# Designs tried in a protein design run: designed miniproteins, single chains. Part 108

Each design is a single chain, and the fold is of that chain. pLDDT is the mean over its residues in the fold that is shown.

## One batch from the design tools (miniprotein)

Design m3770
Fold by ESMFold2-Fast:
Structure m3770 (fold): chain A 68 residues (1-68)
Amino acid sequence: MKIEVEVEVTLPPLTGELRERAERLAIGLGRQRAEARAKELQAKNPELTELKFRVVIREGLEYEIEEL
């Protein structure tokens, strides 16, 4: 079976070098979340042979990133 996992990360409105650095960190965090979710899915579905994940970055208001 194939499963696609999508995770979203929101960045504060930054520019220049801070934006680039925050973007790299956001991609890293999104990847960690996707991997954790993939591990859970594999544990529940041992027939999973292929997993794809997508990281979506949004610019917006400052907030702490939480899974709620």
Scores: mean pLDDT 63

Design m3771
Fold by ESMFold2-Fast:
Structure m3771 (fold): chain A 86 residues (1-86)
Amino acid sequence: MKELEELAKKVLIELGVPEELAEKAAKEIVEELEKIGRATKENVELAARAAAEFGKAFKSLGDKEEDGIRAGIGLVIGIEKAIVKS
């Protein structure tokens, strides 16, 4: 858990997410992936990259970066959950 949270936080910061938002997003990513049994290094890195890109996109459009981060996380979790439910 802690190692995956640190990995997610590192990826988010390297992609330009502010440290406070990165820490919050990293915890959410790992918690949501663990709930569906998909908390792997690969899935955590994927969710972190999606969160960062959506955050950047929302910010560039004048929307809240935090809302974009949540949208990116939600997309990856939604895809993972759909795969598991079949």
Scores: mean pLDDT 84

Design m3772
Fold by ESMFold2-Fast:
Structure m3772 (fold): chain A 60 residues (1-60)
Amino acid sequence: GLSFDPSNLSEAARAALPEALAMARAGASDQQILDWLRSRGLSTADIVGILEYLRLLRAA
């Protein structure tokens, strides 16, 4: 089962999460999503958190 607490994400990461999810569902690679998140000015910690969440969704 999915075990992820989105309250651990920053406000900026939570705002970016729906678009990152849409990109992943459209077939974007982790590198494409990472590059987009960097272009939005997210921190490395926020980017890692979003990618970890997407990885958990793919594993579920």
Scores: mean pLDDT 75

Design m3773
Fold by ESMFold2-Fast:
Structure m3773 (fold): chain A 59 residues (1-59)
Amino acid sequence: MSLIDRGRQEVRSITDDTVSRLNSLANSYLSNGDTSKAQSLLDRARSIQTGGDNTIASM
């Protein structure tokens, strides 16, 4: 495996894990009726996903 392939996998793994955790937290807030906090977390997850995709695309 090349260093760049490992870097791409690491960025993808970190991005996917972070997005998954934020989505889980957002679902917890939705279950508690806190739609404003849930929406904020979903917006952040989307931003992180886009940033990760852009980082991989630039590699």
Scores: mean pLDDT 81

Design m3774
Fold by ESMFold2-Fast:
Structure m3774 (fold): chain A 95 residues (1-95)
Amino acid sequence: MLKEKLRELGKKLSKQDSSGESDANSELVLGALESIYLAAQGKVTEDFALESVNTQLSKLGLTANSLLEAIDIIESNLDLLKGDSLKRAIELALS
């Protein structure tokens, strides 16, 4: 489920324009995605990943109760990912 939802997010991210530079907001969203990716790979616990995700998302005024909800929140805010942060997010989500 988590891996499938990340892959679907990656497909949607691949349709976004990568025009623009990575900014603080795009780096926060990328950091959240990296934490979700590590949990999907079994490298960290889902609880640890969710704490890390909420550390990033709270700086954007957002909060998730699960990693699946965090993916839905990111999907609702795709325009926050720009430039190199968008490219890296696509690589992670499609892995």
Scores: mean pLDDT 82

Design m3775
Fold by ESMFold2-Fast:
Order: sequence, then C-alpha cells, then structure tokens
Structure m3775 (fold): chain A 63 residues (1-63)
Amino acid sequence: SEEEIREAVELAHKLYQEGKTFDEIVEELVKRGFPFDLAVTIAEAIKRGIPPEKIYEILLKAL
C-alpha cells in the first residue's frame, strides 16, 4: 500500500541518517514486517543518494 511504502522509506532514511549500514537498514525493515525486496530496493536507492520523496514516487509507479 502507499502508506506501507511511505513508512518504509521514512524509516530507512532515518536509519541512514543515524549512520546505519545498508545491511542494518534492510534487516530493520524486515524485522518491522516490510517485504525483503522492498527493503533492499529502498536501501539501495538511499545508498545511491536518491531523495526519499523520489524513492516514494518510483515505488508507487512500480505498483
């Protein structure tokens, strides 16, 4: 859902700003019930420097 994607992107961005690694971000998202593929996609986009708002837009288009 749109809300699930928004929550995942916001959490991932927060973890990244806290200095968490790619693997730690993916692990935390999965622990909170987000799908593994979604977690990996978001974490990779953040690692590549894509802004949270744009990550959200890309993921909505993929639905």
Scores: mean pLDDT 84

Design m3776
Fold by ESMFold2-Fast:
Formats: structure tokens, sequence, C-alpha cells
Structure m3776 (fold): chain A 76 residues (1-76)
């Protein structure tokens, strides 16, 4: 999906507000297709975004997304 690809690219933005908004949209979508872009971005985003990603993943209501994010963060 081109929208998911665009949101993943926005995670690389130098503007913190854009990064935070992209994280929120990706995590809260409830669409498991966001798992792959999130897992690719997690090592690049660093620890300052890890807590925010976990928070949004919990709010998604999708346990698959939450479990995938938690598993990836345990590897960092």
Amino acid sequence: DKVLELLAELLQSSDPAIVERALEILCKSGDERVIQPLLKALPQLGPKHAATILCYAKESGNETILQAVQQQLSQL
C-alpha cells in the first residue's frame, strides 16, 4: 500500500512532529500490514521513540501488532 510506504518514509523525517504523527497513524491503524515497516524502523528510531511506539501499539487494540513490537524491542 503506497500510503503505508509513505508513512514509513515519514519516520525518517528530521521534523519530530512528523515522526510522532507517522508513528501514531501506523500503530493505531489496527492493520497488521504496518508490522513490517515498524520493525524495519525500530532499530533506526532509537530508544526515545520505543516508549511512544509501545503506547500507540497498546492503543491499537491489536495483540499481533503489540506482540510484534514488544518482541522487536526486546532484541534491541
Scores: mean pLDDT 72

Design m3777
Fold by ESMFold2-Fast:
Structure m3777 (fold): chain A 62 residues (1-62)
Amino acid sequence: DEEEKKKKIKELIMKSADYSVEAIYYASLAVSGSKEEGEKYLEKLKEYNKKSNELEEEAKKL
């Protein structure tokens, strides 16, 4: 069903967007924070970017 497929794609894209926003948030913290905290925020940035990309690729396969 085309509608069911579209609903699934939308769900994946929305989750990917949420992770992308979290990644941007941690990127901002990494550049504005102390050096001690910067490494932790960069790791979170990488984690959320990876999750965002994985969901986007899953949506493209549908």
Scores: mean pLDDT 82

Design m3778
Fold by ESMFold2-Fast:
Structure m3778 (fold): chain A 89 residues (1-89)
Amino acid sequence: MSEAEFEAEIAISLGRMAIAILDRIIADPRLSEEAKRKAEEARRRLEEVIERVEEVLRDPSASDEEIREAARRAVEETLRLLKEVDEAV
């Protein structure tokens, strides 16, 4: 596995960990309906983020730089989505 591919796998793993956090928020009966709704929206967007990284990894023409850029954007978007949900909780 290249270093770029390894960075992409880390980004995918971070996204999946974020989905697990959001699933716990959605399942918590003590949280507001607004917080749960925002968590559900963030979860859908995170699934899209992960899919974009996986698509770049599946593309045999993708350069290491393109893979790294996709991983970087995925990490940034994952952290942004988690912050938006945290502000609603």
Scores: mean pLDDT 85

Design m3779
Fold by ESMFold2-Fast:
Structure m3779 (fold): chain A 72 residues (1-72)
Amino acid sequence: MEAAEELIREAEELVRRIEAAPSVSPQERRELASIITAAGLLAVAAGDEELSRRVMEVGRRGDEVIAAKLAA
């Protein structure tokens, strides 16, 4: 659980950095996808539905922020 919480926090910080930047790099997109995937796998393995929902919400927010940067 704690490892997944740290990954969620790292993903939220990366999303904030992307949102504050004028553009998003392909490397930042890959990094975010890797963190979200790892956190999701840990949440599923733990059987924690609330943690899985949190991972999905951070992933969705990340996708929205990236889409906005690519549309600008």
Scores: mean pLDDT 84

Design m3780
Fold by ESMFold2-Fast:
Structure m3780 (fold): chain A 60 residues (1-60)
Amino acid sequence: SMKDNVLDELDRLIREFSDDPETVEWLRRRKEQIEATTDRQELLALMRETHDYVEDRRAA
């Protein structure tokens, strides 16, 4: 499902940032929010925010 694909992407991001505990904790909280949501629009908004956050962390 789309949600399963999104959760897999979050697990990949958590592995990518495994040496940054602040980013890992943020991503784990985001994963909890995505697991809890049943709204597609909320899911898409949460993923857009996740991508923005991750890009900021990569630039730091």
Scores: mean pLDDT 85

Design m3781
Fold by ESMFold2-Fast:
Structure m3781 (fold): chain A 108 residues (1-108)
Amino acid sequence: SKEKIRQAAISITGAAIRAVGAVISYQLGLISEDEASKEIAESAREMRDTVKKLKKEVKLSEKSEKLLDEAIKAFDQAAEAAEKGDLDRAIELMTKGMKLFDEASKET
């Protein structure tokens, strides 16, 4: 349903805001690299789990399901990058996952 997709988008956006906030806080010296890494990894996993839940709860086209699987992979890779301390790569991969999710949500 459109409402379930909208709620998933809100959850993903909220996680993205938290990840960006962690990067900024780290750059300002307010939190450690380990704390930033953990927050970004947790945010990426929340995005992944949101997409996995949406796939179970909504009947989607085959093309949308493939795009969501690619988004899940991007979010998993973002979490791995964050855990390795590559925060820039983590944000790049989160952005890729979000674009794939947006494309899936617009698929007719």
Scores: mean pLDDT 89

Design m3782
Fold by ESMFold2-Fast:
Structure m3782 (fold): chain A 57 residues (1-57)
Amino acid sequence: KVKEAVEKGRHAVQLLLEGASAEEAAAASGIPLATAQAMQEALERDPELRQQAAEAL
């Protein structure tokens, strides 16, 4: 279900914003490690994306 995928992604982003590792975020949210690593890199590189993600949570 699309909603389930969105909820898992949101949970992973929340954990990454709280300082969790990509491995920890992937394990807790159930997304692939590669996806969690890509999200972490994007959030570290783009302050605007990080701000938007924090506001969306």
Scores: mean pLDDT 76

Design m3783
Fold by ESMFold2-Fast:
Structure m3783 (fold): chain A 113 residues (1-113)
Amino acid sequence: MLSPTLQAHVEIARYTVELVAPYLSPEEAAEVERLLEELEREAETDEEKFYETLRELLDLLQESAEKLPEEVRLKVQNLLQLFFEAVLYAEENPDVDPEKLVEEFKKKAEEVL
């Protein structure tokens, strides 16, 4: 059964990757897509493995951001910070509406881009 919180995290991760994709190499984009597919699978099967894979995705995006020109790097880093904040908010507020969590993230993401 899909956790509403894990579904929200998958949607936020996908949105983040779509925004960052133009700045990734083909090899980085392929690895990021692989991790997204793993997250979608794990969201239905293994919550602990989901958070491990989520951390791997965030670490990969952070490493990729460090290779980008300063202006783009700052935007990507700000976006990743918002993603991390959304994960922490959901952890502290387990009854949060997943739709509201996603909408608040998208609104903040538009402000940093």
Scores: mean pLDDT 81

Design m3784
Fold by ESMFold2-Fast:
Structure m3784 (fold): chain A 65 residues (1-65)
Amino acid sequence: EVRRLRLTVKEGDTIASLKARAGEALGVPPEKIRLRSAASGRELTEDTPAEQIPVGEVLVAEVEL
């Protein structure tokens, strides 16, 4: 089963902080969470610079169970 959660990027968020929030909400370790842009479908990896994560953008957090 694939579970999904939508997250809005806030100022100061990083990939790690977004994964931590999603992991808490979904009940899984943050390292199992994949993030992607809701608008473009592009996956955001740990190497994505914080300045490329626009405040107010909606991301989809996904985990496979």
Scores: mean pLDDT 77

Design m3785
Fold by ESMFold2-Fast:
Structure m3785 (fold): chain A 83 residues (1-83)
Amino acid sequence: AAEEELERQIEAAVERYVARLRETFGLPEEALALERRTLTSKLRRAARAGLSVAEALQRQAAELAPISPEVAQMYQELAAEQA
């Protein structure tokens, strides 16, 4: 079903993001767990609003760019990988 496919896409995107945070910044597991929960929640909320995973990641990147350009760049890269 479309819902199951969307959940798999969200899970895959979140896992790629967490892997990049672990590799790039060496964040502790507690911080990685929080990042996983936060991004999952945001992507699920966006999906309920009719946005694709790529669109949701692009919007989050735009919002984060003034605050954390490094995280915004990671979201942009993840959005490109959704193609």
Scores: mean pLDDT 82

Design m3786
Fold by ESMFold2-Fast:
Structure m3786 (fold): chain A 79 residues (1-79)
Amino acid sequence: SSNMEKIEKLLEELKKLFEEYLKNRDDEKKVQELNERIEKILKEIGELMKKMSPEEQKKAFEMFAKLLEYIKELYEKAK
């Protein structure tokens, strides 16, 4: 569905923003700007998920879980 395609694009954007966050974590102004954009995307994902079927919600949740796992690994490598 078009909602599923939007979720995929938003998660891909979140991944890139988190990568940028870790590279710029010492830049307070840039961290604030990135946090605001991350919050906006998370809200958009939440609103889209409310309009999706249970099957699509499950798939979106699985994709989100994979993203969180990737972010965790990325964070560990950045230490």
Scores: mean pLDDT 83

Design m3787
Fold by ESMFold2-Fast:
Structure m3787 (fold): chain A 85 residues (1-85)
Amino acid sequence: SAMEKKRIEKEKKIFESLTPEQLVQTLKAEADRARFAGEPELADELRKIASLAQTDKQKAIDSYINARKEAEERLRKRGEEVAKK
């Protein structure tokens, strides 16, 4: 949707403004939040992306956007399965 595209654009600009070190710390914090929220698959992916951010900031940002999109798709599929009963 248009609102989701605007959120992604804002997050991308914020991440692009961070130093590689700041991006690593941000991704580690996001991984901790994902684990606390019961999304261990997202948490593990974000830790891998944090390692990538040290060497390739742009690739890390693109990977983060994709990881979040995949996490939202997993939640959507889970909701659809519950709705079938």
Scores: mean pLDDT 79

Design m3788
Fold by ESMFold2-Fast:
Structure m3788 (fold): chain A 100 residues (1-100)
Amino acid sequence: SEAVELKKGLLEEIKRIIAELKELLATEKDKELLQEKAKAYVDVIEIWVEKVKPLLSPEVAAKLEELVEEARKKVEEKDFDGLIETLEEMARVLEEEIAK
């Protein structure tokens, strides 16, 4: 199903971003540069969520929107560990939706 492929595409993108953020946090010490890069990653996820949203249950769509806003707050606070936790929760929600 094209709908399942798009949902899997978003999940793959979130997992890729989590991996890249973990690598970046291990190597980069400049919090301002980390914030700029983290913001760009959240922007990419938001675009994907908006594209996939019509294919999701209303409950899951609302939860992903909530998690995108939470991710933005973590970026503003420079709480990069909290950002990773938020993205991991987003991946979990999406994995459960795909498994049904």
Scores: mean pLDDT 88

Design m3789
Fold by ESMFold2-Fast:
Structure m3789 (fold): chain A 70 residues (1-70)
Amino acid sequence: METIEGTVASVGEAFEFNGQTLKEVVIETPDGRLVAGYVDASVDLKVGDRVRATRTIVDGRVFFENVEKL
């Protein structure tokens, strides 16, 4: 588990996974890393948003939890 802060670089299309509707988001960290992860599709994110999230790995898949707009 890791807290990540950065700017939303891309937002993918909604898809269904294990009974949940998710979308992939890529966050660019201040040090230039691109971190991809899944969020609930209801989370309103757009390219350019400053965010803070908890990065969690479940069965080799990265999820962003507790997503906050800064």
Scores: mean pLDDT 82

Design m3790
Fold by ESMFold2-Fast:
Structure m3790 (fold): chain A 75 residues (1-75)
Amino acid sequence: SARKLLRQAVALYTAAQLLRIAAEIELKLGEELAAKSDPKKAEEILAKYKKIAEEERRAAEELEREAKELEEKAK
C-alpha cells in the first residue's frame, strides 16, 4: 500500500538525518582532538575523522535515494 511505502520512506529519511548529524559530530570531535595535539598528529586526526564523516554522509545519501524510490512507488 502507498501508506506502507511512505512510512518506510520516512524511516529511511530519519536514519539518513541521524547519519548526517553523526557526520557533523565526528568532524567537530576531530577538530577538537586535532587542536589538542601536535601539528603532525593533528593532520592524521583530521584525515581520520573527515573519512568517517564522508562514509556516514555517503550512507545517508544511499538511504535518501532508497527513500525517494519508495516515495515514487507510492504514487
Scores: mean pLDDT 89

Design m3791
Fold by ESMFold2-Fast:
Structure m3791 (fold): chain A 100 residues (1-100)
Amino acid sequence: SKETIERIKKAIEKAEEFIEELEKQLPSLSAEEQKQAELVINRLKLLIERLKEAIKNKLSAEEVINMVNELEEQILEELDPSSPITKKTLKVLEEIKEIL
């Protein structure tokens, strides 16, 4: 629906804002934290491309939420859940699901 498309667009904007925040922080992070942030940036860029395709293919809100859930599972498998970068990422993904 038109309302679903507008919510997906807002979710994309939220993901793009978080990528920009992480990219601005990169020079001040430790080598290990930079590696974690770069992983998150790359995963979010892939999510944005999937969300853009979801608009083109008129996917349901439930299908789009499942894409975000898949990313949350990947983040929890690849990153330390106690790290500040992981915690912030999971919070942003929850905010994206609330928009959808």
Scores: mean pLDDT 87

Design m3792
Fold by ESMFold2-Fast:
Structure m3792 (fold): chain A 61 residues (1-61)
Amino acid sequence: RTVKLEIVEEEEHEDKLTLKVRGTTYVPGQPERVEDFTFTADKETAELGKKRIEEVKKAYE
């Protein structure tokens, strides 16, 4: 089983950042499952989230 995370869209507000993240799950013999989710947080928290997503990408690519 492989999981891929990707930041699809970023939108900046004065005090906040909105991120759209796409998660793709691959299981051999099954179709890929794709789920998108959106979160909005203050810029500091959103940047932390972006770093976490990049670390996961490195681990599962």
Scores: mean pLDDT 73

Design m3793
Fold by ESMFold2-Fast:
Structure m3793 (fold): chain A 58 residues (1-58)
Amino acid sequence: MSEEELRRGAAEAAKLEGDGQRAAAAMLLIDGVKHGREEAARRALEEAGVLEAAFRGA
């Protein structure tokens, strides 16, 4: 999972609202962890402003 994929996924999650945003952000964080990219996933989500949504969705 590349940093570009993580940044793109985080940007797409940021375009969603409510439960959809939380679910998309949480799934991106989980996928990042599974691929050994947890720090990169957290950074991408933080830059997109959806890191808190990821924690609420997980």
Scores: mean pLDDT 81

Design m3794
Fold by ESMFold2-Fast:
Structure m3794 (fold): chain A 102 residues (1-102)
Amino acid sequence: GAMADLGAALAESEDPTLEVEIDGIKVTLRVEGDRVTAEADGLKAVSTATEDHGIAVNEKTGARAVADLDGNVLEITSDNEKARKLVELAAQAAAGIARRRR
């Protein structure tokens, strides 16, 4: 999907930082190796590219998401709507990085 493609593109960029707007929320995405961070409104989601998935967490809210290599969200848990969106975006971006390694 679009977020997975964006994560893959950022991993190859000379500037691995991008601002995107999703549902009126300004999110800053940053890629460092196999890790993606998504930040908005004092919330930070941290994700890691594994062999087959992107996995993202926000420790403050307990939000978590898992995305497959095609950017499909397999699991998502959150009681906070903004944190849910951040972990979804970060997991999809990390999944794009995992796909690029294949």
Scores: mean pLDDT 77

Design m3795
Fold by ESMFold2-Fast:
Structure m3795 (fold): chain A 60 residues (1-60)
Amino acid sequence: MSLDQAARDALLRELLEALGMTPAQIDAFLGLSRKEQTKAITDGLMAAADQVRAQRQALA
C-alpha cells in the first residue's frame, strides 16, 4: 500500500469522524472499493446540497 493510500484513509477517517460516524461505520466505508467510496461521498454531497436547496425553497 502506498503512502498516498494511507494518507487518504487517514483523512477520510478524520472527515467521517467529524460527520459523527462510529468507528464501525468508518471501517465499513474504508472496506468498500474505491468506486463505491467515491459514489458514497458523491451521494452524500448531493443529499447535503438537496437539503440546503430544500431549506432555501422553504424560506422563499
Scores: mean pLDDT 71

Design m3796
Fold by ESMFold2-Fast:
Structure m3796 (fold): chain A 104 residues (1-104)
Amino acid sequence: DDGFQAAQETIKTGARDLIETMKEAAEEEPETKPYADKAIEAAKKAVEAAEDKENGVEKLAEYTDKLIEYSDKAAEVLKDGRLATLVGASAGLVSMSVSVAKLI
């Protein structure tokens, strides 16, 4: 139970950081906007799914996969290496935390 709460908090932290970074990326490099918008939507849905241990786990995995897919696409078109690195770090944090939550 403590482990699930910790994973849930880390998912929320990673999603928040990803949303913030994606908003910055879309503002600085408008070509990333289609991927950034979809990554933000997936991150928000992943947070919602993380709050439902019984019914949310399958959706949490699905939205995390979409979050990774769109984050990778955004990073590929980003010219700013710093923003691309921050996107990867935030998406990776969510992905790892979801994997831990699925084991509980």
Scores: mean pLDDT 80

Design m3797
Fold by ESMFold2-Fast:
Structure m3797 (fold): chain A 94 residues (1-94)
Amino acid sequence: SEAEFEELLAEMRELAEKADPELAAMINSAVAYLEEVWARVPAERREEALRLARETLRLIKEMVEAHRAGDEEKMEELSRRVLGRLLELARLAA
């Protein structure tokens, strides 16, 4: 699952490289937070943390598409959902 986690982060970073500066900054902030929190997640919670990381990647992919479409309302909704997944992940590290 460590290898799977690193693959998820790599895909997020690739999405950031292709995004505009504002979206790239948001994605890179999420990646940095995921790295920091993952190091503190107990072994027995790592499968759940990996599921949350996969959900975060799915939401980021949706944000990239919403941004391309100019859908500001959907971008705002997806940003809140990403924050929600990151807060759930932080709870696993506590």
Scores: mean pLDDT 87

Design m3798
Fold by ESMFold2-Fast:
Structure m3798 (fold): chain A 59 residues (1-59)
Amino acid sequence: MEGAYEAIKQLTDILKEQGYSDEEVIQAAYTATKTLVAAGVLSEEEGKKVYEKIKKDIK
């Protein structure tokens, strides 16, 4: 779970650096967590927890 959070956090940091809005960054994080759940890397519950942590980080 921590590895998935770190990877998605790095993605959000890159998108912010490229000038994407907070809404666009949150949408990208949502898509990334859903992709990891669909791929079986995360459970549905783990994906929700990762997404909630990322949303709080972005604010």
Scores: mean pLDDT 80

Design m3799
Fold by ESMFold2-Fast:
Structure m3799 (fold): chain A 76 residues (1-76)
Amino acid sequence: DVSKAGRTYDILQQNVNQGQQVRDQVIARTTQLGSQGTPDQRQQLVQQTQDRMDQSISDMQRQLDLARNRYQQLSS
């Protein structure tokens, strides 16, 4: 139903927002762990972590888009 689809959309949107917050925390921790080695090695480690987290967030965004489309279909 429309109400259930709307709630699912809201939950997924919250998950995306929380995922972005977790991403920032993970990057900060990775930077601390990467304090060993050269600045270039630290930048590489941070970039790899960012890429992995961005992939996860992109998947959540795709799920959010699907939920939005479903909500639109039920609302039409």
Scores: mean pLDDT 74

Design m3800
Fold by ESMFold2-Fast:
Structure m3800 (fold): chain A 62 residues (1-62)
Amino acid sequence: SEATRRFLEKYGLPYKPELDEEEREKAIRLIAEELQKAGLDPETARAFAEWEVERLQEELKS
C-alpha cells in the first residue's frame, strides 16, 4: 500500500515482501527510536516496533 511504501522509504528500507534479518532489525531499531522520541518507554517502543514490522511483512506478502 502507499502507506507501507512511505513508511519503508522513511526508514531507508526496500519495498519488498521479504526483509532480510539485518533489514528487519534495522527497521525495528529505527521505529523504536522514533517511538521513544514520541514519549514511549524503551521496552514498549521496542515491542510495538517488532509488532509493526511483522504486520508490514505479512501485508506485503499478500
Scores: mean pLDDT 72

Design m3801
Fold by ESMFold2-Fast:
Structure m3801 (fold): chain A 95 residues (1-95)
Amino acid sequence: SLEEKVKKLKEESEKLLEEAKKKIDELMKEGKWEENELTEFLYEPLRKAEELIKKGEKAYEEGDYEEAKKYYEEAIRILKEYIEELEKMYKEGEE
């Protein structure tokens, strides 16, 4: 069922969003990044994913499960790629 698939995608997107936020917090806390210079670039994918999740929620409320699915899938894609990049930066960003 499309509705059940969309619900699972929402749960996955929310989990990935929380994971990404946690990884950013750890990077900033470790002092591996300059806050003022890198914060904008680091938070851009996160903000885009949050926007897509909000659009997905709106589509779901309107009963447009196909549009909701597209928004959540795109958010998941962005978050997965972002988390992989954060992991690489964490390993390479020795203080």
Scores: mean pLDDT 78

Design m3802
Fold by ESMFold2-Fast:
Structure m3802 (fold): chain A 94 residues (1-94)
Amino acid sequence: MEELDPSTIKTVEEAKEALEEIKEKFLAGELSPAEYMTQVGLILNWVLKNEKDEKKLKEFLEFAIELEKEIARERPEVRSLTEEIIKYLKEKLE
């Protein structure tokens, strides 16, 4: 999806804000699980390619893991989806 232009994300904090916005839209039923995965993937890909500070990258990945856990608590039916994202994020923390 080109709705989120990566060129507007300049910092990890802006990436975190984008994830929070996507979470709110997903919980509101405005995004399908597939659309949610696509949007999250775009943000994660931007951060992994552009953030060179290992500490900031780790803090971002830990933030994203906690966000996915919150989504699973609000919508238990998407737990399998959030667990796959958490697994991917944990692999990137190594």
Scores: mean pLDDT 77

Design m3803
Fold by ESMFold2-Fast:
Structure m3803 (fold): chain A 85 residues (1-85)
Amino acid sequence: MIDKKALLEAIGLVLRGIGLELDAKKALKNKDKKLAEEIIKESQKLIKDAKELKKKYPEVSDLTDKAIELAQKALKLAKEALKKS
């Protein structure tokens, strides 16, 4: 049975990942170095948080893996934005 608190936390991580990817695209379009630096830090934290949650609650692994995927996409876009700024 899935822990409801773990499920809500995993959903929250996915939503954070979506937001970071959108902000990373904005940083890349606008060459916003400050936003890109913030997204790099937040994406790294999200990946760490998602990996820790997955270790404790493997039943939410699909959601934590999705959050990691989104954060990795955001990280790549934000690093590209830094190179262009």
Scores: mean pLDDT 86

Design m3804
Fold by ESMFold2-Fast:
Structure m3804 (fold): chain A 90 residues (1-90)
Amino acid sequence: SEEVERKKEILDKLIEEIKASTDPRLQVAKAGLAFEVAEEIAKLSTDPEEKKEIYKRLLEVIDQVLAQSTDPEDKAFLEEMKKKLEELMK
């Protein structure tokens, strides 16, 4: 689907921006946006392996942001997203 491919490009860009960012607040905000885009891709995609790969990739990025985060509220938000991704991958 062209829509799925377009959303994957948006997700790729968000992940790259998270990895390039030195601002923890922008990393958390962009992680939230990346999660929303991943959910939209999952609703449109009919391929279970594609869904798992997207969730796995986002989980890896969230783990990286969590390792760098020192704010308790940001950590709670990231941990909540991580739990949701782990549930979706079951």
Scores: mean pLDDT 85

Design m3805
Fold by ESMFold2-Fast:
Formats: structure tokens, C-alpha cells, sequence
Structure m3805 (fold): chain A 84 residues (1-84)
């Protein structure tokens, strides 16, 4: 069983995103810690940092693409949330 965790911190927004992947189960989940909602600029920074870390981790390209897409969808959803 192979489980991988990638942590992305955006120091400008104070947001920390932890993406956990269970490769055997094909299961992914994301934990967010920090100020919300995320600005579009902060969301883009988190996505770029996560993409770099995931690719450096030596994961298969298919899994790298899946994780990147999961994170992108999650971050886009956060950025679309209205400020209360």
C-alpha cells in the first residue's frame, strides 16, 4: 500500500493545503488550514506550488495529473466562495 502526502504553504495568504493520496485505493482528500475564502491570486500560487511538489515527488505521470486536477478543482471552488 502506497500513501503519499503533499503539503503546500502559501506564505502570503497564510494558507496551508495538505493533499493526501492513497494510490492503492485511488482515493484523494484535501485538508485546508488558514484564512478562507482564498483570493484568485492565492489559489493560483497554491496550484503552482502543488504542481511543482507533485512532479518532484517521483509519482507516475498519470497520478501526478490526477492529483493536480483534484487540487485545481478544489482550489477553484474555494476561490468562488463569497466573502461574508
Amino acid sequence: MTRYEVVVEDPESGTRVTLTADRDAGRYWIDLEGPAPLSPAAAERVLEAARRIIREAGLPPEEQAALEEQLRAFVAGLAARPAA
Scores: mean pLDDT 66

